# Designs tried in a protein design run: designed miniproteins, single chains. Part 64

Each design is a single chain, and the fold is of that chain. pLDDT is the mean over its residues in the fold that is shown.

## One batch from the design tools (miniprotein)

Design m2221
Fold by ESMFold2-Fast:
Structure m2221 (fold): chain A 65 residues (1-65)
Amino acid sequence: MVTKETAARIYAIGAAVESGKMTVRVKDGKIIITVEEMSAEDEKLIKEVKEIAKEAGLKVEVEKA
């Protein structure tokens, strides 16, 4: 059994692996996503991560590399 918080973190890491242009870091209960260049595909992945994180009560911050 995994918590919703752990599941959200795993999903964010999976999205980063799929994109190949994203780095995911977790700090102080926040998911921080760093994107090299914002493509439509990356924007969609970030949106999905934000939705799952909200359900888990986690904050998501997006930074440009």
Scores: mean pLDDT 73

Design m2222
Fold by ESMFold2-Fast:
Structure m2222 (fold): chain A 89 residues (1-89)
Amino acid sequence: MTPLAKAAVGRLRYSPEDRYLADELRKEIEKEYGIKVTDEAVATALYFAGRDREKLRQILREAVKIAKEKGRDTVTSEDVIEAAKKLGL
């Protein structure tokens, strides 16, 4: 029932504090790699990482690698889902 975009599922369970932490890590990654990370990608990473700050960082870094391998300057929720699968999450 109801086809949900994969990124939309990622937004259903986050506190403002978790989103703030994710946004700070997003800024760190964007500055370090010269790439943009979408809000949907951040929300999807929070879904797989839960409350684990190090998992969140690992997922975002792997997603950056995937996006760059595809010739993109922007990390999407699909890149995050692929990163989580590669990390066994």
Scores: mean pLDDT 74

Design m2223
Fold by ESMFold2-Fast:
Structure m2223 (fold): chain A 63 residues (1-63)
Amino acid sequence: MTKEQAMEAVKNHFPQYVVKGAVLSSDVPAYLVEATHPNSDVLLLAEVDAETGEIKKHAFSKL
């Protein structure tokens, strides 16, 4: 899977969030995708499996 496909997976699962970017993790075969809510100081971090494109876990934090 490509970085763009990982970002698209997060966009499709969390359509109210604006995907800002993604980086390939060195520790696990996954992309770490960053997204923000346009009207909130909430940051969404999602781990997307680099082989399947499945969102394995996600967390919300305050910016």
Scores: mean pLDDT 80

Design m2224
Fold by ESMFold2-Fast:
Structure m2224 (fold): chain A 66 residues (1-66)
Amino acid sequence: ASVDDIAQANQQLIQLQQQLVAQGASPQQIKDALYQKADQLSKKLGVDKDLAHSMAKRIHDHATKQ
C-alpha cells in the first residue's frame, strides 16, 4: 500500500467512527465496526493488517477518552 492508501484507510475509519458516534452507538459497537472496517480496508487497499488495526485502536481510544 502507498502512503495515499494508508491515508485513505485512516480517513474512512475516522468517518465511520464519527457516523457511529452521531447515531449514538455504544463504545463496543464503535470498536467492533472500526476493527471490521480495518480488516476490509487491509484486504481491499493492501494495507498491513497490524497497521490497520493500530489505526482503528487509535481512533477508538481517542473517542473513548472524551
Scores: mean pLDDT 79

Design m2225
Fold by ESMFold2-Fast:
Structure m2225 (fold): chain A 77 residues (1-77)
Amino acid sequence: ALSAEDRAKLREAIEWIKENLTDEDLSDPEKRRAVIEEMVKKFELSDEAAKRFALAVLESKDVEDLIARMEELAAGK
């Protein structure tokens, strides 16, 4: 399970995504990897949070889907 600190960081990451990401940023695998690397570094995500975040980015069809998946992670689902 994600810690309370990891969940707080994911909530901050969700707000950053809402302001900064577009569907174009998720349009190909290289762009998705760049988003993962940048955000893991920016929010100093733990190994567990980073793995779950990476999966959410890689499996999401668009930014709206990514936000929904991340909200589930932040809620402990």
Scores: mean pLDDT 86

Design m2226
Fold by ESMFold2-Fast:
Structure m2226 (fold): chain A 63 residues (1-63)
Amino acid sequence: KEEEIQRLKSEGEKTVADGEKALADARKNAEKYGPIYDVAARLLEVGIEVEREIFEKQIEKAK
């Protein structure tokens, strides 16, 4: 259980970090290319939040 919890935590944190990097890139593009990229950045932000919720739920189930 501890091994599985640690693995899920590490994988979840990595996935969120990768998502945050993609969001930063999308925000940079929104700054340059305007409204369409603003929408993309907001969608990525929601996606990152959903990933965080899934990650937390998996950790709770692994307990």
Scores: mean pLDDT 74

Design m2227
Fold by ESMFold2-Fast:
Structure m2227 (fold): chain A 75 residues (1-75)
Amino acid sequence: AQALIDRLQQLVKDRSDAAELRAVVAELQAQSDPTVRLLGEEMQAAIDAGEASGDREKLLALAGTSVEVMRAVMG
């Protein structure tokens, strides 16, 4: 799980598109740990809200906030 969260953080720093973020979120949602799956669901919601805004900066800001929450929860 930590490696996937670190990858998400790097993708946000690299200003990656929503498709790249969603690929890692799908890996989080496939994990056996229910906490990790829930974090993946929350990140998906953040990406969906960001895309709905039509604003790339808003998408990256929402995704970045979700990564910070994930890092806080996972240690």
Scores: mean pLDDT 83

Design m2228
Fold by ESMFold2-Fast:
Structure m2228 (fold): chain A 88 residues (1-88)
Amino acid sequence: SSKERFELGLEAIRRASRELGELIKELDPSKEKMVDELLAKIEAAKDGEEVIGLFGLLAAEARDMGLEDKVREILARAYKEVLEEKKK
């Protein structure tokens, strides 16, 4: 259903945010505090639109670092993993 697809998308975004956050901190340690604060908000957020918005802020930081292709790769992999787990 559309609702189930949306819920899987949110779980994928949460997983992608964790991986992307680690990558940003490894490449630019000066961003550690900002990334950790965003990741904490993403984990605490119960509203899907808030999760998407907070991920958008992480993705914008990654884009400014030249990582736009990596953002898409990480998100696509996370979504595939969540879909495969649901089938088991």
Scores: mean pLDDT 85

Design m2229
Fold by ESMFold2-Fast:
Structure m2229 (fold): chain A 100 residues (1-100)
Amino acid sequence: SSEAKQLLLQKLLESEDREKLLEEQNDLLSWLVENMDKLSEIYKKLGKLVESSKNETVLEIYKKEKEAILNGDLESLLTVATLYLYEEKISIEDFIKKLE
């Protein structure tokens, strides 16, 4: 968690789109709350997306956070998901569609 948070903070500090990333994280959190009954399926789909990613940084952070995410740690999920959004340059709308 601390390594993932530190990397996310570094990316946010370097990003001109910090406000957009925080807005996307809030949109994702709202969607997760609306889909609480499907969180187990969402966690599995996120894992598949990250494991299929060619971004080694996101993959390494996911490997460290995987146990926490699969045990329902929403903060670890949000951190990894936000990093994935930033590195893959995809919209929150497209990302949510991939998790549905």
Scores: mean pLDDT 75

Design m2230
Fold by ESMFold2-Fast:
Structure m2230 (fold): chain A 57 residues (1-57)
Amino acid sequence: AMAAPVTATLTSNGVEYTVTLTELPDGRGLETATGADGTTVSRVLSREEAEAFRARL
C-alpha cells in the first residue's frame, strides 16, 4: 500500500530547507527538496534509501 506524502523542514547553517518525501506504490520514494533560494531538486530513492532519508530528517 502507498503511504501519504510527508513534509519536513530542516535548518543547516541558519538556512531553512523544505523537504517532501512521497512514497511510491512499490515502496520507493520520491524526494523533493527546496532551498531558501527557491531551487528545487527531485530524485527517486529506493525503499531502503527512503527509510534512511526519513531517519535523517
Scores: mean pLDDT 71

Design m2231
Fold by ESMFold2-Fast:
Structure m2231 (fold): chain A 92 residues (1-92)
Amino acid sequence: AEREARRRRLVEAFERARRRLEEVLDAPEEERLEVLEEVLRELAELAKELDEEEREEGRRAIREGDRSGEAVALAAAVASAGLVEKKEEAAK
């Protein structure tokens, strides 16, 4: 039940992120990058709520190119968390 609610929130967040990125597709590169960074931070925060099995499912989706709704949302969250962690390590 809680896993299902968490997945639903993640899918909704991914869909909002995708729509937000689509709205700025013809904006200047600097604006597009700013929106992308905001989206990555939001998805990375949601990734912290995922358990080990869900994170592994996201990594699998990345490796296999799974574009199904829940799989792509998990993949995006896991990828976003990895990118944010690397940026934080570089800042230290």
Scores: mean pLDDT 77

Design m2232
Fold by ESMFold2-Fast:
Structure m2232 (fold): chain A 68 residues (1-68)
Amino acid sequence: ALSQEEKVALLKSLARTVIQLALQEGLSREEALALAKDHVRAEAEKLNLSDEDIEAVLAETERIAEEL
């Protein structure tokens, strides 16, 4: 089983990967962020994160998009 820290690290890596791939495929930053948020939410729910932790990871996904 993954620790909470490992789950968060995995979801942040997923967010960065989805955003980078979407941008490389010619999607806008807005489209890339929307796609990444959908993937991150779905994976966080599968990992049984609390609603508070899901919100935190989605906020981090937005931050990652701003830095890329």
Scores: mean pLDDT 85

Design m2233
Fold by ESMFold2-Fast:
Structure m2233 (fold): chain A 89 residues (1-89)
Amino acid sequence: MGRELTALSLQMKYRKPSEEAKNWPLGELIAQLFQYALFGLWEAAEKVLDIILERPDLTPEMLRMLLDQLRAIGNFELAARVEAKLAEL
């Protein structure tokens, strides 16, 4: 388990957001966002968040989960963007 999580995190660190990412399942986009945020890759995290926020399958419940998790990680800048999106719904 720990070895697999480390390998996944390292893989995500070296995988840049691409046009392909717009077609990823929302759960994979969310996982990618948190991996970038945990690795301090703020520009990559912001790009993934932009894709998430444009998804038509995004629910208010998912936004609340994202807000809580980003605050828990300490990424208050991305958390503020999620909070702003929640206010628009």
Scores: mean pLDDT 71

Design m2234
Fold by ESMFold2-Fast:
Structure m2234 (fold): chain A 80 residues (1-80)
Amino acid sequence: EEDIELANRGMELAVKILQAIDEAENFEEAVERILKLIRDSGATPEEVRFALGWARGLAIATGDPEEKIRALEEVDREVA
């Protein structure tokens, strides 16, 4: 049950993260937008970790630019 709620909230956050990256003009802006989104979301560390992992996995699977993947990795370091 907690896993289902975590997955649901994590996926919602992951979609918002991917949208923030799509709207960003560069790597630095992408990182800042994602960090702000996480702060504003009130998400738990577990939800954030799930969201970043899911977003990264989807970005790799869809062939998104390496810059998007690097932004996700940088945010993961910042929230660790």
Scores: mean pLDDT 78

Design m2235
Fold by ESMFold2-Fast:
Structure m2235 (fold): chain A 96 residues (1-96)
Amino acid sequence: EAVKKLRELAEHFRKLGYEEYAGLFENYAEALENAKSELEKFLVLGAAAVIVEEIKKDKELWEKLSEEAKKNMEEIIKKAEELLEKLRKLAEESKA
C-alpha cells in the first residue's frame, strides 16, 4: 500500500544518491503508518504528492527514475486526491 510505496521510493532515491528525497519519503512513510485519521493521512500524502510534483518538473531527475518508481509516485498523487475527495464529502455531509 501507500506506506510500502513511500518506502520503496525512499530506497530508490537513496540508491541514486538523492539522500534528501530518500529521507523525506522515509519520514512520510513513518508518518503515514502512524496516522490515525483520514485527515492525518491526507496531510502526509498531500505533502508527499507536492514533493512528487516537484520531482516530475525536474526532467533530468525524472528520466533517471525507474518505471516502478514513476508508477509509485503517480499512485501517491492518486491516493492523496482520493483522500481529499473523501474529506470533501465528509465536510459536505456535516453541513447543517
Scores: mean pLDDT 80

Design m2236
Fold by ESMFold2-Fast:
Structure m2236 (fold): chain A 59 residues (1-59)
Amino acid sequence: SASEENVKKGLEYFEQGNYSLAASYLTAGALIAIGDNDEEGLKKAMEAMKEMDEKEKKL
């Protein structure tokens, strides 16, 4: 889905150290999932955002 594609791109940018683009794509993935009433997509986006936040707190 479009939500999953955005989450995947967000995680790829996070791995590259591009936190601004990572946050933008993960946020887009979450918003798309909400609009599509996609509970699984929203869960994946939220989990990815949580992992990113936890990683940033250790930097």
Scores: mean pLDDT 79

Design m2237
Fold by ESMFold2-Fast:
Structure m2237 (fold): chain A 105 residues (1-105)
Amino acid sequence: DARIRELVQRAVELLRKTGDKLSEEAERAEREGNLKKSFELESQAVSAYSSAVTLEKGLSQGKAREVAEDAVPILRRFSKIMRERGFDDLADELEALARQLEAAL
């Protein structure tokens, strides 16, 4: 239980970091005149932040196992998004954490 709680807290932090990176890339795309890419990136950033909030609330309510089960597919989805955008290090961190959570369940 303590280990699952620790891994979920790391998932919250990593999803916030992912949201920040996507938001930064959205601002870059906007400055380059690629408004469609900017909107897609900002939408993905909002999704990352929303996921982090949902997991953190579940964790605060003592639902560590339930939110850990939810976190695995979320982390894998964002790992794929970050990899497709060339952020391999962050994609690797997201996938590694997903595997650690899956192994702890």
Scores: mean pLDDT 89

Design m2238
Fold by ESMFold2-Fast:
Structure m2238 (fold): chain A 91 residues (1-91)
Amino acid sequence: SMAEELRRETEKRLEELEKQYESGKISEEEFRERLIKLLEERVEAGVASSGEVGGLVELYLLEGKPEKAREVAEKAGVIEQLKKRLEELKK
């Protein structure tokens, strides 16, 4: 299916992106921007793992975008996990 093709294609892109970051070919900022976009594509297509959803939520929180984090958590059915995480992040 097209979803399976997208899953395999984006998984390869994720592995390549991680290698580029680990080798110093791209900056931390560029890595995060590209990672967010790639994870957004995977979540929207319904092919993201629970770990990938959690990672995207955490990245949005680090970027100061809690509304986007909430939207992704709600779509993936992990809104209760996000609520607990936000309580843990209270200073």
Scores: mean pLDDT 79

Design m2239
Fold by ESMFold2-Fast:
Structure m2239 (fold): chain A 94 residues (1-94)
Amino acid sequence: MREELERRLAELQEKIAALPEDSPERGLALAEVGALLYLLGKYEEAAEYLRKAIEILGENAPAGTYGVLAQALRALGKYEEAEEYEKLAREKLA
């Protein structure tokens, strides 16, 4: 439900503020924020948070992070970028 997503988003934002900038835990929390923003229809913000998560996590970024970023990019009409991230998500699951 929307209220549950907004509550989890607020909890994650507080957690992120307390974590070191480049920590893997912060990267994972940013990825979850991006996914929640996507579910709330905030596609531009979702894409920004998911890209930041990937920058921190590098090759350790979960396949799901790439998948949600691709869906946010499709919602924004950025189909070519979306296809590249969809490919990366599939390769991580191979």
Scores: mean pLDDT 84

Design m2240
Fold by ESMFold2-Fast:
Structure m2240 (fold): chain A 70 residues (1-70)
Amino acid sequence: SLSRQRAFQHVDRAVELAEQGDWEGAGRELSRAGRLTPRDDYPELGLRLDRFVEVLRRRGATPAGAPTPG
């Protein structure tokens, strides 16, 4: 679908920004991907997002809109 395609484009942009050291920008793009395609509708995308969110958190960048445990 178009929404799925756009979500993956935002994930790809997030990766590019992260490679450039822009973890804040990467977090914003990752948040946009999650809004376009809910994880429950596309488990494969959800797994990719979870892994990337974990990488961002370890580097001190917290994606906006990521669920906080608790």
Scores: mean pLDDT 64

Design m2241
Fold by ESMFold2-Fast:
Order: structure tokens, then C-alpha cells, then sequence
Structure m2241 (fold): chain A 94 residues (1-94)
């Protein structure tokens, strides 16, 4: 994908998810992905699934903050494992 194609795709996704252009311009690719995931989670109509998805987004943010600390990243990954399993369980029950 060219840089121009990537930027156009980001703008389209941002518009669909209601991310303001000023915020998009201030975000790097990782920050954009996290914000897009958060807004998608907030749009989930099931409150149990929504809360778990928002917790998963927060865990991803914390994981990214500790990219230079392997032990903390491993601990966060283990914390995220039961969250992912619970999300799968709830989705399967719908």
C-alpha cells in the first residue's frame, strides 16, 4: 500500500467511526488503531461484551506503553488471555 493510499484509508475509517480530523492528524498508526478499536467497542449494543472489549483496548494500550519491558508485557498478555476467552464465550452464547 502506498503512503497516500494508507492515509486515505485512515481518513475513511476515521469518518465512519466519528474520529475528528484534528485527532487523526495528531495520532500515529498505533494510536489510530487503538482509538478505532475503542470506538468500535463503545458501539457494541451488548453491555457485557462492550465492557470486556473496552477492557481489552485498555490492556492493548498498557501493553504498548511497556514495549521495552518484557516482563510487564508478559504479565499483561497473561491478564488479557482470560479476557479474550470470556469474550469468545459470550459471543458464542448469542
Amino acid sequence: MTPAEREELKRRIAEEMGIPMAELEAMDDREFLVEAMRRRAEAEPNPEIRELELRAVEAQVRFAEHRDDEAKREALQEEMKPLAEELERLRAAL
Scores: mean pLDDT 72

Design m2242
Fold by ESMFold2-Fast:
Structure m2242 (fold): chain A 79 residues (1-79)
Amino acid sequence: AEAVAQAFKDGMMAEDPSKAAALYTAAAVLAIGEILSHPERREEILEAGRKAVEEAKKSGANPENVKFGEAVVKQLEKL
């Protein structure tokens, strides 16, 4: 859960679009895999993702990256 949240935050904080895309993809794949493997941890993973978005906002992440992060969390909520 922590590794997924960290990758997600790193993606939102990244200034390089290629690095941001790679970190977002890694975080999404890890989150989906962990939710499917451990459904009982779904809410924990979603809470970690929401916290990562709020931390990125407070740390001055690019608003477009934050908006994308919020969209990813919203899609994960549908699993």
Scores: mean pLDDT 72

Design m2243
Fold by ESMFold2-Fast:
Structure m2243 (fold): chain A 70 residues (1-70)
Amino acid sequence: MVDRYRAKLSSVPPDVARATLDKVTAILDRGEAEAGRLLQQGDVDRALDVATESKTKADDIVDDTVRSSS
């Protein structure tokens, strides 16, 4: 996933791309930790929702950054 974001950010200035990758990595790491906790509790549906929401937030941040840099 990070490699896909790095490819999308290839047209963005390096400093902005790095800051964006750091931000989305933090969002994905937090989402993964929360989803993992929910899976341990047997709450598969909520875990999937958290994982989907984290991915959507990361995708939106990357897409907004690419759009803003153009």
Scores: mean pLDDT 82

Design m2244
Fold by ESMFold2-Fast:
Structure m2244 (fold): chain A 67 residues (1-67)
Amino acid sequence: LTPDEVEEARRLSQEQLQESQQLIQQGNQAKQQGDYGKASQLYQELADRSGSPVWRQQAEELKQKAQ
């Protein structure tokens, strides 16, 4: 573990965090606009990235509502 590798990992983690935050914001916006299909897709991507069962459950619920 070199200092350069630590800095690179930190920068990549920051980009991953920013992308996850964008998915959350876009998903919430789509949900507020009544676009449950898009919200479901965005939450599913968030669930895949985070491994969180909360996002997966919300994605499935919105998918059912979109149909």
Scores: mean pLDDT 75

Design m2245
Fold by ESMFold2-Fast:
Structure m2245 (fold): chain A 66 residues (1-66)
Amino acid sequence: TDTRYDFTIRDMQTGQTVLSGSTSASTTQQALDQAKQQARSTGLSGTFRISLYHNGQLVDYGTITV
């Protein structure tokens, strides 16, 4: 059974949140990878911070450059 995660994607250069959403995954790592794909799909270039939440608690984060 998949767990629901919420995520926020922020442009590290501008400080702007470019996307917030949710995903379902069997692991925190899988959920973070899905959030990173969402960042890539924005069509923007730059460095993005992805913050992943479960039950309102930060469980993981990552950075991606596209």
Scores: mean pLDDT 82

Design m2246
Fold by ESMFold2-Fast:
Structure m2246 (fold): chain A 76 residues (1-76)
Amino acid sequence: SMMLEEKAKRLAEELVRARVEGDAEAFTEANNGLLRMINEGKVDEVELLRYLLELARELGDEYLAQATEARLKELE
């Protein structure tokens, strides 16, 4: 499936927002939630990273965009 679970989308949005706002606690919670979903096989890591890349670019997080692109290349 090319569709992400809604929970994964919300956590990705919260992660990028927390980075932009400098909210370390919200970032940690969102990041841990996404890692749990990946580890439990509830979300495809490649699909999640593609969505995260789009969000990072939209919200201007250039560092996250670059890191996400690098990770996607490792998984190909």
Scores: mean pLDDT 82

Design m2247
Fold by ESMFold2-Fast:
Parts: structure tokens; C-alpha cells; sequence
Structure m2247 (fold): chain A 80 residues (1-80)
């Protein structure tokens, strides 16, 4: 039915949003891990800079991932 097709489309869009959110969180983890490795091999001053820059990027990725999770939640709710 048209109603069932619409539900499947919403669920597919929700899955895609969650996959994108997952990818962004994985990128944030990888970025933080790399920053921690670089900081450990650096002077305290360089370490502070590296970690601050990484934190700014992680925060941006986290905010984008949160928006995608919220979008997925709304899509799932509309599919009910």
C-alpha cells in the first residue's frame, strides 16, 4: 500500500541518518585518539594546542551527529 511504502521510506531515511551519525562519531573517536597520540609525543604547550583543536572538531562532529539522531527519532515517530 501507499501507506506502507511511506513508512518504509521514513524508516530507510532514519537508518541512513543513524548510519551518518555513527560515521561522524567514529570520525570523532579516531580524531581524539590521533590527537592523544600526537599530544603524548609533544611538549606540554604543543599538547595543549593539539588537544584544544581536536576538541573543537570533536564538538562539531558531536553536534552534527546529535542532529542526525534527533532527525532519525522524528522519522521513526512519523512512521508509527
Amino acid sequence: SAAEAEKQKLLQEADEALQRASDLLREAIDLNDEAQRQAAASTPEEAARILAEAQERVDQLFEEAQRLVEKARELVERAK
Scores: mean pLDDT 90

Design m2248
Fold by ESMFold2-Fast:
Parts: structure tokens; sequence; C-alpha cells
Structure m2248 (fold): chain A 61 residues (1-61)
């Protein structure tokens, strides 16, 4: 996966989908977010994989 600049239209759409997922599952998403902010490597990797999957979905569009 190449680096995505979230200023791009596709990057913005990926970010919007990520935010929507957080809103739909606030407790689970908040826990992952808190761990990511604290530098938990597993949480960071999990979040990264989720964003990569969303980016792939946007790219398929």
Amino acid sequence: MNIVIYGDEKGRETLRRYMRRMEENPAESQELREKELKGDKEAIEESRKMLEEMMREVERE
C-alpha cells in the first residue's frame, strides 16, 4: 500500500468511512483509538490494516 495523502478526494473518502465506522461502533473504536494514541503497536497496526482495507474499497470504485 502506498502512502495516502488524506487531502486527496480518495483519501478523504477513506477517512470519512473510517470515521463512520467509529460512530457505528463507538466503544470498540474508542478503545482502539485510545490504545493507538498511547503508542500501542498492535492497535496502530490494527487501525492501519482497517484503513488499508477501506482504501482498497475506495480504489475499487
Scores: mean pLDDT 68

Design m2249
Fold by ESMFold2-Fast:
Structure m2249 (fold): chain A 99 residues (1-99)
Amino acid sequence: GSEEFIKLVEELKKKILEKLKELEKALEENASKEELEKLKLEIEILLGLLGIMRGVAKVIKDEETLEKVEEVEEEIKERLKELKEKFPDNEFVEELLKL
C-alpha cells in the first residue's frame, strides 16, 4: 500500500543524501575527476529512480506517495543549491542541479 511505497521513497532519499555527502567530502578533499564522475553517475541513477517513483505514484493516483516524492525532490534540490554555494564553479554540482 501507500505506507510501503512511502517507506521506499524515504529509503531512496536517505541513499541520495548520503551520496551527496560523499560528493561534498570528495570535493573538499580534491578527489580525482574519475572518482567525482563515478559519484555523479551514482547520484544521477538514484535521482532517476526517484523520478520513476513519482511517475508510478501519479499513474496509480497515490496522492500521499506523490506528495512525499515532491517533498523529497525539494529537499534534494535545496541540498544541491547549498553544494553549489559552497562549490560555485564545480561542473559536477552544476550538472546535477540542472536535473
Scores: mean pLDDT 86

Design m2250
Fold by ESMFold2-Fast:
Structure m2250 (fold): chain A 90 residues (1-90)
Amino acid sequence: MEEGLKKAKEYLDKAVEYANKAIEAGRKGDKEEARRYAELAVKYGMEGMRAGGESKDPEAVSTGTAAALVGIGGAIEAGLLSGDKRAAAA
């Protein structure tokens, strides 16, 4: 279970990093950067959820779920801030 928890944490960190970058790009009105970072935030969030779920460790599952929520939430916020609905759907 150590590997699943470790991967879930790494993906959560990546989801947070790219969600913040997407939101910042969205605030600046950079729709292309906001979309690109939003897609990465969702990708790493979903990978975190997968890694956590595969581990069957409750902590890894919770961490992976948090990664997915951060990634998706960040993408939605970035899309709303940039006015690009495609970024919000990433």
Scores: mean pLDDT 79

Design m2251
Fold by ESMFold2-Fast:
Structure m2251 (fold): chain A 81 residues (1-81)
Amino acid sequence: SMEELKEEIFELVMKARKSSPEERLKLREEIKELLLKAGVDEDLAETAANVLELDAQDPSATDEELRESVERVLEQLEKLK
């Protein structure tokens, strides 16, 4: 479901914040794979994964702000179906 996808992606974003640069690249690819499995277009999945990676790198962002970013990205992807 979309709600399950939101939680799974949020967990990956939170892991990326605590991860090395090499681990962050793997987590970014996992986010992209989850979006592809959910039926998101390749180019849109790539763009969404890039946006979420940048959000994860912001040290000033709160956990709530990152959750809101994930929700916003997934809502935009739903509108593009």
Scores: mean pLDDT 82

Design m2252
Fold by ESMFold2-Fast:
Structure m2252 (fold): chain A 64 residues (1-64)
Amino acid sequence: MLPSKEEVEEATKLLRKEGISDETVRKLAKERGVPEELVKVHLATVLKSLNEKEREAFRKELEK
């Protein structure tokens, strides 16, 4: 699914709020061979499915 501009902006706001850095997004995008926009939307979708404790653990794993 191709993300909309609004979806990417919303995802970016959530990632910033949860403490996931642009550097982490860039690393994942390069690692997976996909655009940063897709990574942002995917990570935001994952975060929305997690509770507060799970979001903290997820952030810590990504921000190593």
Scores: mean pLDDT 80

Design m2253
Fold by ESMFold2-Fast:
Structure m2253 (fold): chain A 74 residues (1-74)
Amino acid sequence: SAEIIAAALAAEAAASKNEAVKKILQTQLDLNLAGRSLGEEDAELAEELEELAEKNREEVEAAEAAIGERVRAA
């Protein structure tokens, strides 16, 4: 459910020591809670998040794997 995903995003964002990962996960959490995805109006933000994800690829992938585990366990 959206609530389980939101809880997993919040937990991993709080646990991360990487500010780029926190920003990426917090943005995903905000979108999840609003029930929306990044649109055309968010192009600048989407580009910024993509650049941060590319620079922090390993930590982003680790955080996404941990989120997946939390969602499966819930």
Scores: mean pLDDT 80

Design m2254
Fold by ESMFold2-Fast:
Structure m2254 (fold): chain A 84 residues (1-84)
Amino acid sequence: TLGVAVLVAAHELLRLAEERLGPEDPAVRDQVLRALAALKAGDEETALRHLVEASRLLSQGATVGPATVELLREALALARRRAL
């Protein structure tokens, strides 16, 4: 289901972010903020697109600061509530 895809994407993105700690990349932060806004609005397809784009940026060498990690923990918690 789409909700499960969002949950998996958020979980994997948080794991990758914890391995990519460093200077805050504003592009990654922006994607995570957009994903969180979409999740709060119930737009799981838009949320998935932004989570996937954030993962792509991290895979290409972008790094995240503690603020983005906390946003990802919020996104994961919200995704869990929607998928379960």
Scores: mean pLDDT 87

Design m2255
Fold by ESMFold2-Fast:
Formats: C-alpha cells, sequence, structure tokens
Structure m2255 (fold): chain A 74 residues (1-74)
C-alpha cells in the first residue's frame, strides 16, 4: 500500500465530483467546450476510473461526469 498514492487518488476523485457539479450548474459553459477539450477530459477521467479500481474508490461525480462527456462527444 502506498498511502501517498491513495491520498492522491482520493483528491482526484473529489476534483472530478466538483467538475460534475459545475457541469450541472453551468451547462452553457460545457456546451461551449471544444471536442478536443472534451476528449482530453474523457481520457483523464478514464485514468481516474482505473486508479479508483486499484484503491476501491467510487465518487458519484466521476462516473456521471464520464457519461456526460461521452454523450457530448457523440
Amino acid sequence: WDVEEAEKAKELFEEAAEKYGDMKRNPENWEKASKEELQELYDKLEEVVELGKKFGLEAEGVTKLREEVKKRLE
């Protein structure tokens, strides 16, 4: 167990949950995002999900944000 790595994973999950909240409060800003920006965010969220599987972490916002970004890319 790497305690520092686990703490970093928790921080990343909290950050993703905060971004999901922002997306819900300010959908206009997310509609203005480019496809390139959305793809980059999706790739980062995929990495966060993999890290979460390693440490058994699940934040409500991470899965929801990933689904919303995927939906906007299609």
Scores: mean pLDDT 71

Design m2256
Fold by ESMFold2-Fast:
Order: C-alpha cells, then sequence, then structure tokens
Structure m2256 (fold): chain A 65 residues (1-65)
C-alpha cells in the first residue's frame, strides 16, 4: 500500500540507509502516480524525515490515503 511504502521510506531516511531510501522512494512515487495530494504527502514526509522531525513525518504518512 502507498502508506506502507511512505512509512518504509521515512524509516530508511531515519536510519541513513541510502539503498533502501532509493527503493522505497521509487515504490512510493509509482504508487502515488497521478495523485497530486499523495505526491505532496510524500514530499512532506521526506523533508520532515531529513530534518529529523519525526512527528511531522508521521503526520505526512497518515495523510496518505
Amino acid sequence: ALREAVRELVEAIRKGDYDATFEHARKAVEAAKGDPANRQAIRDAVLSAMKGDTEAAEAAVDAVR
């Protein structure tokens, strides 16, 4: 599911696992294709995770439908 892919992406970023980050980013973008709201939620999740803002990253994951 898209939410699972975005959650796995956030976890990979948090762990500094570059290979997992790339693969989960690819899966999340593919699953969100054509939906601007889900694409925005992915961007928000990535940016929050990169800043170390765990609460904002989880909120962005929860915004995915």
Scores: mean pLDDT 77

